# Designs tried in a protein design run: designed miniproteins, single chains, continued (6). Part 9

Each design is a single chain, and the fold is of that chain. pLDDT is the mean over its residues in the fold that is shown.

## One batch from the design tools (miniprotein)

Design m20304
Fold by ESMFold2-Fast:
Structure m20304 (fold): chain A 67 residues (1-67)
Amino acid sequence: MEAEKLAKKAYELTKEYAKKLGLSEEQAEKRGKAVKQNVLALSEMGQSLSEKEIETLAKMAASAEPA
């Protein structure tokens, strides 16, 4: 399923980028799960996301300031 594939990729990339930025395993996983949920929600709403867009979202999420 396309949405699950993109969500998994976003999750994995976000965790990888977050760890490279010095975030803990738990913080990296939390950010990864948030991006995964966002990608699934966008896909359910009919948004078409490319792999490049997923990579961009992952990088942004990994470096996002806590709100």
Scores: mean pLDDT 77

Design m20305
Fold by ESMFold2-Fast:
Structure m20305 (fold): chain A 55 residues (1-55)
Amino acid sequence: SVREIAEEIVEGIKEALLTMMRYLKVPQEKIDAILRKFEENREEMIEFFEKRALA
């Protein structure tokens, strides 16, 4: 479904973000704070990509 595609995209973004932050040697405290903000906005991001996947 479109929603499943959007959820997969958001999860892929999270994995890429984690990889980039670790590569750039971002302190763990900042990584944890960013991940909390990511999860707080997860549903809004899914809805954003769900709308985009219809194009």
Scores: mean pLDDT 84

Design m20306
Fold by ESMFold2-Fast:
Structure m20306 (fold): chain A 64 residues (1-64)
Amino acid sequence: SAELERLLEEVERLAVRAILEGKLSDEEAKQISEMIKEAKSLKDVEKAKEIVERAKRYIEEKMK
């Protein structure tokens, strides 16, 4: 879905920014990357969105 694609792009941009700002460790970045890959592999768009939204919230909290 277009909404899921935009959310994935947003989370990927946030993750890169958080890494560059030193807000995410290498281990945390790997975990986020794994969540994104899992979401992209799911046929269930609703479950994929939940995973991506959780990853986004985690990154946003680390950046504050």
Scores: mean pLDDT 83

Design m20307
Fold by ESMFold2-Fast:
Structure m20307 (fold): chain A 95 residues (1-95)
Amino acid sequence: MEAVERAEEAERRAEELYRETVEALRTPSEATRGAERVRRLAEERAREIRRLAEEAARAYREAGDDERAEEVRRRGEEWVEELRRLPFELGLAQG
């Protein structure tokens, strides 16, 4: 059952990081000035979100919740794809 707590913590951290990254990309700041910096920020955050989602999925599997493990893994990949597309959608980077 401690595995469920670890899974929920990692999932929450991934979701929070995704939300904060979307806000940062939508809000003009030093971190979002220039296409290269925007793309690098999105890629760095996408990597960390994927790592946290994988950590959550592993912990859910340890707890015997294979359905939740697959769900959080898929959600993490969706967040990663969205963050990679967002700079181009906002016109902050050229594809």
Scores: mean pLDDT 79

Design m20308
Fold by ESMFold2-Fast:
Structure m20308 (fold): chain A 66 residues (1-66)
Amino acid sequence: SKKEKEEELKNLKERIQKRLDENGTDEVLLESAKELIEKYKELGLEDEAKDIEEVMEERLKHLEER
């Protein structure tokens, strides 16, 4: 159900945030963003996945250009 998908995404976000707190490298940030987007796609939330991908990609693009 939609609630189960939202709960799974929430758990993933918290796990990613904890991972970044423990090892806040650019590599971990990039991998975490990829994992989150892919999870949205797996859950069939493609429209929401695209929205998040766009926001994250913009942020990551700025990092790559430094």
Scores: mean pLDDT 72

Design m20309
Fold by ESMFold2-Fast:
Structure m20309 (fold): chain A 67 residues (1-67)
Amino acid sequence: SSRALARIIAGELRVIGAELEGNKEQAKKDYEDLIREVREAVARGEISPEEGDELIKRYQEKLKELE
């Protein structure tokens, strides 16, 4: 749904802001929040399981880069 996409985009913008500020702790939390939002959107049927899995994988890879 357009609302789910808007929330995901807003979350991605928050992460970019934290990364630009060099705030690794905040960026990690923002990625964890994004993963949760995607899982909830899949559970609500707002995005497909396939799209959700792709997004979660991407965010998990970014989390590993922050360690």
Scores: mean pLDDT 84

Design m20310
Fold by ESMFold2-Fast:
Structure m20310 (fold): chain A 73 residues (1-73)
Amino acid sequence: MLVDEAIEAVKSGDREKAIELLQKAIEEYKDDPSLVEGLRKALEAVKSGDYEKAIEILENVRDALRLREALAA
């Protein structure tokens, strides 16, 4: 899942990969405004070097995705 891969990239300090994965996730979830807002905030945090904040935001996005997946089942 793109969000899980983005969290891993941020944790490893791979800024370029994290930005790429976050941009892909924004495109994938473009029809969900709340997910897009969270992903954009995470992207801003990565660009500013605030990896701790980016991880917290992405974990919240991941939890929201898990909830949506459970409701769709």
Scores: mean pLDDT 82

Design m20311
Fold by ESMFold2-Fast:
Structure m20311 (fold): chain A 85 residues (1-85)
Amino acid sequence: GPSTREQLQALLDQVVALASKILSPSTVESIRRTLDFALALENPETQIGVLRGLRDTMEFLAEDEELKKQMVELIDQAIELVRSM
C-alpha cells in the first residue's frame, strides 16, 4: 500500500483543496507552504506541533462550518498518522 509519507501528503492535499474554496489565494499559498514545511520535518513531535497550529488557525479563520469541520478532521487524521510513525 502507500507509504505513511504518501498517505500524509494525500490528507494535506485535501486540506489545501478545501481551503481553496473559502480562503483567499494568498492565505491558501501560506497554508500550502506551512504544510510543505511540515512534510519536510523529520521530527514527529515538531511535525505534530505545526499541524496543531494549523488546526487552531482553521478553527478561528474559516467561516464555513461544514468545510471547517472537514479541514479540521483531515488535520486530526494527519496528526494521528504522524503519531503512529
Scores: mean pLDDT 83

Design m20312
Fold by ESMFold2-Fast:
Structure m20312 (fold): chain A 78 residues (1-78)
Amino acid sequence: MAQAQAQVAQAQAQIDKGNDAALAGDVETAAAHYLEASRLYQQAADLAEQAGADASTVQKLRQKSEQARQAALQLLAP
């Protein structure tokens, strides 16, 4: 679980950076941070699943990954 927790912490830091960039009007930078957060949450979910975490924990991490991905896509949409 320690490696999954580290990936979650990194993903949360990327979300914070993405939010800061979005508030500054830098939508491309915000989208890049949200996409990186999505990748990190997906990696955390895979690591948690391999470590025997319950299905609810794994599903929440996968949902956070998809939410971050959708946030990035919305910013890049015309």
Scores: mean pLDDT 85

Design m20313
Fold by ESMFold2-Fast:
Structure m20313 (fold): chain A 93 residues (1-93)
Amino acid sequence: LKEAVRALNEGKYEEAVRIAEEELAKEETADAWTVLAEALNKLGKYEEAVEYAEKAIALDPNNARAWLVLADALEKLGKLEEAAEYRAKAAAL
């Protein structure tokens, strides 16, 4: 996961997707789904980002980053009210 986060921080979004998918194949974690969703959001794949952020939240509802990624993707899809609700939820964690 640290390698996927590093790729994400360096702007290597396609690399971050590939590494996060490899980590998920070994062990399914909320953090790995969150990194994958964030990378997809950066690549403009907003619907996939929503799907994978929801998987992260299903595994760990207290993962504030997953709620923020979900909110960001929904905002890009024009679902502003829903995005604001989930962003507030992240802030409360």
Scores: mean pLDDT 86

Design m20314
Fold by ESMFold2-Fast:
Structure m20314 (fold): chain A 85 residues (1-85)
Amino acid sequence: SEEFLKKAEEAEKKQDYSSAAYYYMLAGNEELQKGNVEKAIEYYKKALEAAKKGNDTNMITAVAIRLRDLGEHELAEAIQKEVFG
């Protein structure tokens, strides 16, 4: 996770928000593989923030699906309404 977080931070400094979102999503996936669901949700929320800054609708959608799958239904619904409603 630490390596992906560093890459996300570097991408944000370069204003490459889509890459930052991607690396935060990879960090979340790594925590999920370890069984750390709460930490995975934290990193997916960081990925969402970065994706919104980059206006990356595809990444916002990918993050919303992951958050819904992890039981964050209210947040996933809010994302869908914000982007598509």
Scores: mean pLDDT 82

Design m20315
Fold by ESMFold2-Fast:
Structure m20315 (fold): chain A 66 residues (1-66)
Amino acid sequence: SIQKAINEANALFKAGKYDDAVVIYRNILMEEPNHAEAHKGLAGALKALGRYDEAIEEYEKALELE
């Protein structure tokens, strides 16, 4: 389920496994492109990885959906 995938990505993020979290958030967004929580989670993980331009794009997408 999408909720299970979000919980897994959030757990990976909390563990500092940002690259793994990015993969799961992107998989969620392939299934549900307009999932605001997944865009926010992806933005957070990208920011933690220093990928600031990509993080800003994902944050802006989340803002447009809310």
Scores: mean pLDDT 88

Design m20316
Fold by ESMFold2-Fast:
Structure m20316 (fold): chain A 74 residues (1-74)
Amino acid sequence: SLQELIDRAERLAQEVVDEVEKETGVKLTEEQRKEVIRAGVLAALRARSQGGSEEEALEASREAARKKALEFVK
């Protein structure tokens, strides 16, 4: 379901934030964390709308979340 995909993408994006914070030693603000989660969810939804599998959508989510998180730690 769409809601299940959103929930999984949100959880994945939060895990990515935690990984980036641990790797860099930089803690994101709550607002930055929300932007990372949003980026991940939107990427997952776009991948699915383009005919991608759920696995492809979650991979797109992880990549988008990581890219956005790294923007905030630079």
Scores: mean pLDDT 88

Design m20317
Fold by ESMFold2-Fast:
Structure m20317 (fold): chain A 68 residues (1-68)
Amino acid sequence: SAIEAAKEAIRAAKAGDLEKAREYAKKLIELTEGDKDKMAEALEKANKEEGGDVDAANEVSLMILEEL
């Protein structure tokens, strides 16, 4: 699901695995068909469930912008 892809991207970013984070960011884009509202909802929910890491969430958001 989109939320699961967002969680994996955030977890990878927190671990410093930027390649894996980018892979899951691409998967999030694919699952949402580039819908910015759906991507934002998935990222917000994923970040809340993963303990609220603002730096990791911002890194994933930047990766999404680079791929769009």
Scores: mean pLDDT 79

Design m20318
Fold by ESMFold2-Fast:
Structure m20318 (fold): chain A 96 residues (1-96)
Amino acid sequence: AEEEVKKYKEEIEKNPNNATAYQKLGDALYKLGRYEEAVEAYKKAIELDPRNADAYLNLGEVLYKLGRLEEAKKYFQKAIELDPTNERAKKALEEL
């Protein structure tokens, strides 16, 4: 929701290195269908925390929504490398 976007942007202003706030911002933007902005938020979350399997999974899913299938595949593979138990990423990769 728009209120969530505002909340997480305010959290980022207070702490620009908060990887979790960028991931949550991406999630809020994704729910609003603001896919390109969600991509940028998730990429920033990954830059700050390169081991966050959920951020790679969510980035893959939003790239899939945008039809950017080769990029989506790359990020699903990375999510599985970080968390081999991630069934959601495995299923998404099989559908590509």
Scores: mean pLDDT 85

Design m20319
Fold by ESMFold2-Fast:
Structure m20319 (fold): chain A 73 residues (1-73)
Amino acid sequence: SEGEELGKEGLKAMKAGDYEKAAEYFLKAAELYRDVNPNMAAAYLLLAADSLEKLGKTEEAEKLRQEALDILG
């Protein structure tokens, strides 16, 4: 519910080209899913990474990708 709404807001922000806002929403969604649905948490971390990469924050994006891989095993 709340995680789904944050995910939707993140996608809307990405469509608008607001990658900073998108990363914020996706990171919050990932946090909500972390303990209850690790696969969804990892997916949102990857979306946040994509958003950060569009901002030129490549190292931060790479760290989120590594965190997503760690969650998935």
Scores: mean pLDDT 88

Design m20320
Fold by ESMFold2-Fast:
Structure m20320 (fold): chain A 85 residues (1-85)
Amino acid sequence: KIEEYEKRIKENPKDAKAYNNLGNALWEEGKKEEALEYYEKAIELHPDYALAWFNLSALYFEQGKKELAEELREKALALPGVEPP
């Protein structure tokens, strides 16, 4: 499904949800550095996108960067919710 999300991004470069979903697909394939970049891009496009912050936090936690992961998780918890739906 990576190709589907890449197509969505080409059609709408501001589709934060597509960037987040592409990050998820890359993480599932073990491409953690690429997944990280796409979660960061989703957050850049929509800073209130709590799910992207949670995903970024979870990825850093898995990499052993627990202090950074906790900071990102606290930031996500302070946000009003997942945007866009």
Scores: mean pLDDT 80

Design m20321
Fold by ESMFold2-Fast:
Structure m20321 (fold): chain A 56 residues (1-56)
Amino acid sequence: SMREELERRLEEEKRRVEEQKEEIRKTKDPITAELLELLLEIALGAEELVVERQIE
């Protein structure tokens, strides 16, 4: 179903975000890492909102 497809894509995106956070923690200072992680979380949240609107 459309919902199952969208949920699967969101799970894939969540995995990528976690991988990016790990990379950021390794290569950036703690303050910069925290800021970039927050930005990624905001972007993911916006994508989740778009998906929710599509499955209503």
Scores: mean pLDDT 75

Design m20322
Fold by ESMFold2-Fast:
Structure m20322 (fold): chain A 79 residues (1-79)
Amino acid sequence: KAEEYIAKAEEYEAKGDYEKAGDYYEEAGKIYYEQGKYLEAAEAYEKAAEAYRKAGDEKKALEAEINAGIALIQAAVSK
């Protein structure tokens, strides 16, 4: 499921639709986080932040970076 959102994000990146790419990466990050896959969640959120920056959406980029940081902390404390 999360991998399907990553694939969609990559499709939208290829089309230059960075806002939608960010949205799909963010959904993938959320799904990975809910599954306890915190490193994969962090990677997805970092990709969302990069996509949102390319779209000029600084607010969503910052929110995605914060979520990536939370996922990294959770990965560290869950081991």
Scores: mean pLDDT 86

Design m20323
Fold by ESMFold2-Fast:
Structure m20323 (fold): chain A 88 residues (1-88)
Amino acid sequence: MAVPTPEQLREFGRLVAEGEAAYAQGKYKEAARKFEEAGRLAERAGNLEAASEAYRNAAIAAEKAGDKEKAEELRRRAEELRRLAEES
């Protein structure tokens, strides 16, 4: 879907807020999951800029959690989506 619905925008905002709250509490694994969920939602909605930002935040949280493999995967995804958003 190319255009996000109001429901998708609300869900995205909620997931980002939950991720930020988890990160502030030192719950880095939970924060990474919430930001990754937000990234997937934005990607499905066709918002590549929002998806890129969410995956970048997920990568930072995953790195803090000590999950180097997941952090690298999420960084690569964020970079690819940022490149695609720049071309559109």
Scores: mean pLDDT 84

Design m20324
Fold by ESMFold2-Fast:
Structure m20324 (fold): chain A 64 residues (1-64)
Amino acid sequence: GAGISVPAELLPATFAAANALAQGKSDEEAYEVARKVGEELGLTDEQIEEAFETAKRIIDATDA
């Protein structure tokens, strides 16, 4: 989204989590989606958390 910068390596996990949130899934479900995608890509726990938090910011900016 405009004004939000996402590192390229986090994009798949971020978009997966954002899509889950946009579909009305819980934060826990969205985090699990980001974790599965991130683990498959070799991301650290910190990178997975950053991807999830970025997804939440994108959704909040769109729906606020």
Scores: mean pLDDT 79

Design m20325
Fold by ESMFold2-Fast:
Structure m20325 (fold): chain A 58 residues (1-58)
Amino acid sequence: APSPEERAQRIVDGAVAMARAGVPVEDAVTMAYREAKEAGLSEEEAEAVAAAVRERAG
């Protein structure tokens, strides 16, 4: 199974790709946060994922 770090990175990469394809950055951030929580990441890890998406896509 992928590690939490590998899962977080894949979620960030996917959300950034969606934003670059035309999804609003705020929607991509929200989707990444929800996906991280659903994947079992902690609140802090999910917030870090959201911040990484905003930083790379916005």
Scores: mean pLDDT 83

Design m20326
Fold by ESMFold2-Fast:
Structure m20326 (fold): chain A 60 residues (1-60)
Amino acid sequence: MTDEERLAEAARIIGEETGVELPDPKTASREEVLKAIRKAFSRLTDEQRERVAERLNALA
């Protein structure tokens, strides 16, 4: 899995858990995607953050 594929999957997981609409990694820059992910994370409850971390760790 490439860094870009991993970023796309991470964005999808975060979008599913937060309900936040994230930019499409195919059309948006990596910087835009990372900024959106950071913003979404700031809105997470501790429970949502833990679920996201578990799903992201499964991708490693």
Scores: mean pLDDT 72

Design m20327
Fold by ESMFold2-Fast:
Structure m20327 (fold): chain A 56 residues (1-56)
Amino acid sequence: SMEEAKEAAERAAAGALARGLGDAAQSQTGGMVGIKAAEEGASPEEAAKAALDAAL
């Protein structure tokens, strides 16, 4: 569902920040990109990947 995809994106962005893979601004950007992907019909895995790729 879209809600599950949004949650996956937020968790991926937060996880990247927690692991030191980028700064807070990169994490915020990643989360926004992943949420947008989820709103456009991405699966939870696709939204999480989009968030992580944008957070790096």
Scores: mean pLDDT 83

Design m20328
Fold by ESMFold2-Fast:
Formats: structure tokens, sequence, C-alpha cells
Structure m20328 (fold): chain A 59 residues (1-59)
């Protein structure tokens, strides 16, 4: 989801912690419906794990 990837880059670039409150606020800003917030958090956690293992994936 390009919206989730954009959120991840924003979180990374601004060093925002992946808390439920921050994920909720960013998902609302991106126009993602509340029923999808749990999915968004899971995708962000996966992207963070991938980035921590190989940062070059996002270069």
Amino acid sequence: DPRVLKMFKFIRDNNIPLTDAHVRQLAELAGIPEEEWEKVKEELEKLKEMYERDPSIFE
C-alpha cells in the first residue's frame, strides 16, 4: 500500500516511535479507515523490521 510506505518513510525520517497513538494519527491523516488501522500497524512493523535488517532496501 503506497499510503503505508509513505507513512513509514515519514516515521523513519522524523524518528517517530511506532505507538498506537502515532499510527492512528498518521492513518487518519492518510485517509485510511479505522477498521484498517490494525493492518496499517502490522505493515509498518514489517517495514521497520525489514529496514533494521537491510537499510539498503529503502535506498
Scores: mean pLDDT 76

Design m20329
Fold by ESMFold2-Fast:
Structure m20329 (fold): chain A 75 residues (1-75)
Amino acid sequence: LSDYILTPREEAVLRALTFGPKTAQELAELLGVSQSTVSRALNALEKRGLVRRVGDRYEIADLKAASQVLNNTRA
């Protein structure tokens, strides 16, 4: 697959955050998964420097890097 740098779950979470900061609950509701599922993806994205936590919300830490990762192979 041409776009597998992130897991499908990490990619879905990161894409949702491109539309603005969200809580883990809002992401869970948007994606139809558990908050635990979202939190695991967010933790992985934070370790990559793509996402940061601000209070109870998560936001993209580096929009350019996030955009590049999501569109790494522009076919």
Scores: mean pLDDT 76

Design m20330
Fold by ESMFold2-Fast:
Structure m20330 (fold): chain A 75 residues (1-75)
Amino acid sequence: PLLEPSDEQVARNATINKSANAILDGMKNGKLDEGIAKARELLKKAGFDEAQIDHYVGKLVESAKSQLKIEEERK
């Protein structure tokens, strides 16, 4: 059995998830820079440092590109 995450860990994970959605939505609408800006603001408010923000944003952008490529290959 895994220990349940703390309220802080839950909030942090929720922020990462919202950031992922902001980037994906921005990329789908041709406004990736706006999506990235929203993700950076969300992560900064959650207490992530600049290196962590850059790391997560990079990963989330790669994930969004992979997801959209799969959707395009199905057209």
Scores: mean pLDDT 77

Design m20331
Fold by ESMFold2-Fast:
Structure m20331 (fold): chain A 82 residues (1-82)
Amino acid sequence: SAEVEHQREALERFEKDLEKLEELAKKTTDPEVLKQIIQGLRRGRQELEQLKKQTKDPELKERIDKLIERIEKLIEEIEKKL
């Protein structure tokens, strides 16, 4: 369905954005930048949780869960640097 295709495209964007934030978090030592990354990650997690409630596709739900796990792990890693 068009809805499932739209959700897949949204997840692909989240995956690319998360990968960029993971790379940025490894390269930066600026506490203000790290705090902004955490804020972005928390917003992304909320958006993914909303997307999970809207999707009926079990494969998409699994992909969303994996992205949420990656976000939570990255937040923990950044918080250890602050």
Scores: mean pLDDT 86

Design m20332
Fold by ESMFold2-Fast:
Structure m20332 (fold): chain A 64 residues (1-64)
Amino acid sequence: SVEEIKEQIEKLEEEIKRLEEEIKELEEKGDSPENQLKILLYKIAIGSLEMVKERLEKKLKELE
């Protein structure tokens, strides 16, 4: 339903924001190779979540 899709989008937005905050904290801790790898992996995770979110938003627009 439209309501279920909206709830799923909201949850994805909350998860993306959490990962963005974790990246910011890692960037503030400095340029170690370990921190750079973690930042890269979190950015990849965010990209995947954003793709899922965009697909759901397109589906929602088609249903409205």
Scores: mean pLDDT 85

Design m20333
Fold by ESMFold2-Fast:
Structure m20333 (fold): chain A 70 residues (1-70)
Amino acid sequence: MAAELARAHALARALTARLPAELAAEAAELERAVEEIAELELAGRLEEARALAEATMPLVRRALAAHAAA
């Protein structure tokens, strides 16, 4: 669980770094979500961290689709 969340954080951060400037708002949202997930993990709130990580998958897919379209 925690290892999977850490991997999701790393992936989200890497994808955010590759987003075009015009997607800055979506990049900021992804970075905020990654930081919130990390904070939940540090607090031991693993169920909420997992739920938030899953909730961020649409943003990750959107970022990937935008990158592929560029």
Scores: mean pLDDT 69

Design m20334
Fold by ESMFold2-Fast:
Structure m20334 (fold): chain A 66 residues (1-66)
Amino acid sequence: MKKILLVYAKDLETAVKVSKELKEKHPDAIVIPLPNVSKEEAEKIAKELEKLTGYEVEIVDAEKLV
């Protein structure tokens, strides 16, 4: 099942690190790092991507995984 994982974090390093780990665990998922993006901003981006792509979009808080 095609799924988009939006990985939001306060900084670029955390977003990229967690995105790499998620891509290794879920190679079939599209993983997008969102550095310097808040949860509210990530939720807005997720809704827009779901409308544009028709894929399931999940928001991941990178700071909870480090």
Scores: mean pLDDT 81

Design m20335
Fold by ESMFold2-Fast:
Structure m20335 (fold): chain A 74 residues (1-74)
Amino acid sequence: MREERIKKLEEEARKLLELAKKNNAPQEVIDLVRRAIRLVQGAQKMSDEEVVDQALRKAEELLRKAKEEIERFL
């Protein structure tokens, strides 16, 4: 369901943000996670299903990139 997808992405983004801060990741990586969080929060307020799906897909892409960058510092 859409609500479950949003909740999962929000949880994943929060975990990545905490991990990035704990490992002193570059600000650029932190900004990727914050951008993903904003997209997920924005999607909760949107009524257009296609726009919501595009925003969630972009958030997923940003979180994937952030995770890859964080793993370089682990």
Scores: mean pLDDT 80

Design m20337
Fold by ESMFold2-Fast:
Structure m20337 (fold): chain A 72 residues (1-72)
Amino acid sequence: KIEEYIKKGKEAMEKGDFETAANYYELAASLAVQEGDKETAIEYYRLAADAYRQSGNEERAEEFEKKADELK
């Protein structure tokens, strides 16, 4: 399931659909948190933040950077 979200996020990035990519990366990170995979969760929260920033949504980018930092 995490792999499916990652795949869809990457596909959205290739299409320039940064908002959709950010949503899929966020889902991957949230699922990683549920599974206790802290490292993967941090990685995908940061990728979601980057995608939100590329979409012009700086507020959501900051939210997801904070989520990643809180997991350290």
Scores: mean pLDDT 84

Design m20338
Fold by ESMFold2-Fast:
Parts: structure tokens; C-alpha cells; sequence
Structure m20338 (fold): chain A 58 residues (1-58)
């Protein structure tokens, strides 16, 4: 689950690997799977040390 979200954010979303990893950790803790991430976009998430990040997948 978390690894799939991280890969999707890097490969499809264009996010840097370090940021994608932090976002994937937060989303996994919230119970998100990859399908939920795709359906919820665009949405905002609070990332520790980064603040609020807007998640968009083109």
C-alpha cells in the first residue's frame, strides 16, 4: 500500500522521491490506498516538517 502510493506519486505525480515518501507515510497512516488517492485528487494533506501539501495527479 504505502510503497504503491510512493511509486505513483513519483512516476505519475512527478513528486520528488523524498517528498513522495513522506506523503505516502501520512496517507497510509490515514488508511488511504492507491485507489483512494486517485479518487480524492485534488486534496490537501499536512506533512510533518513540510506543512500543508496540495496533492494533484494529472
Amino acid sequence: MKEEIERYLVEVGGYPEDLARLIAEVLAQMGFDLDTVKRASPFSVDVPGRGTVLITTH
Scores: mean pLDDT 78

Design m20339
Fold by ESMFold2-Fast:
Structure m20339 (fold): chain A 75 residues (1-75)
Amino acid sequence: SPAIKKYEEEIKKDPNNAEAWNKLGDAYLANEELEKAKEYYEKAIELNPDYEEAKKNLALVYRNLGEEEKAKEIE
């Protein structure tokens, strides 16, 4: 995916770019690759704990994986 390549390159240049990690999560979520989406959203939140958009998206991924208690903990 062009989006995945773009954000992987941004992360390679700046691995602390929480927005790029969140956008990479979005790209994998669009591909229904839930485990990878989860990993990248978790990284975005690790870098920016107040990243509400990433938390919302991660909660959605947790629910799709059947991890309801984890979803509740971050909302």
Scores: mean pLDDT 87

Design m20340
Fold by ESMFold2-Fast:
Structure m20340 (fold): chain A 83 residues (1-83)
Amino acid sequence: AKELAEKGIELGERGLRLGMEGIRVGSETNDHEALLKGIAGALSGIGGIFAGRLGLETGNEQLGKDGVRSGEAGIKVGEEAIK
């Protein structure tokens, strides 16, 4: 149970970092697609952190799973932003 929540936090933090890098790249290169993908990656990363932390606090396994999904989405979109 706790392992999924912790994984959601870790993946969410990675998604946030990649999304923020995408925002930086998009801003520097005037690439609106990279900027939008960076924002989406950062928001999904934040969602993973939030859901994962709630899952840890409440022991709710669904919140841990939601955190993992949101974190993974943040990583995927954030990676696309920095290509």
Scores: mean pLDDT 85

Design m20341
Fold by ESMFold2-Fast:
Structure m20341 (fold): chain A 75 residues (1-75)
Amino acid sequence: SLAEELRELAEEFEKEGDLGTAKALRKAAELVEQGKYEEAARNLELAAVRLEAEGKQEAAERLRELAERAREAAE
């Protein structure tokens, strides 16, 4: 599920020491489980902007793809 994938990704960011992104991903997973897909997508997009500012373009793009999947689930 999307929520499971978000939690798995959060664990990877936590292992890398990025606690902020890990927290955002866990919050997004929680929102997805609650059916709050648009709010989940917004949280993922904000985290992606931060990652891009840090030079982590590939990670930012991955979060944007997950945000799009969350929006598609809302339809």
Scores: mean pLDDT 86

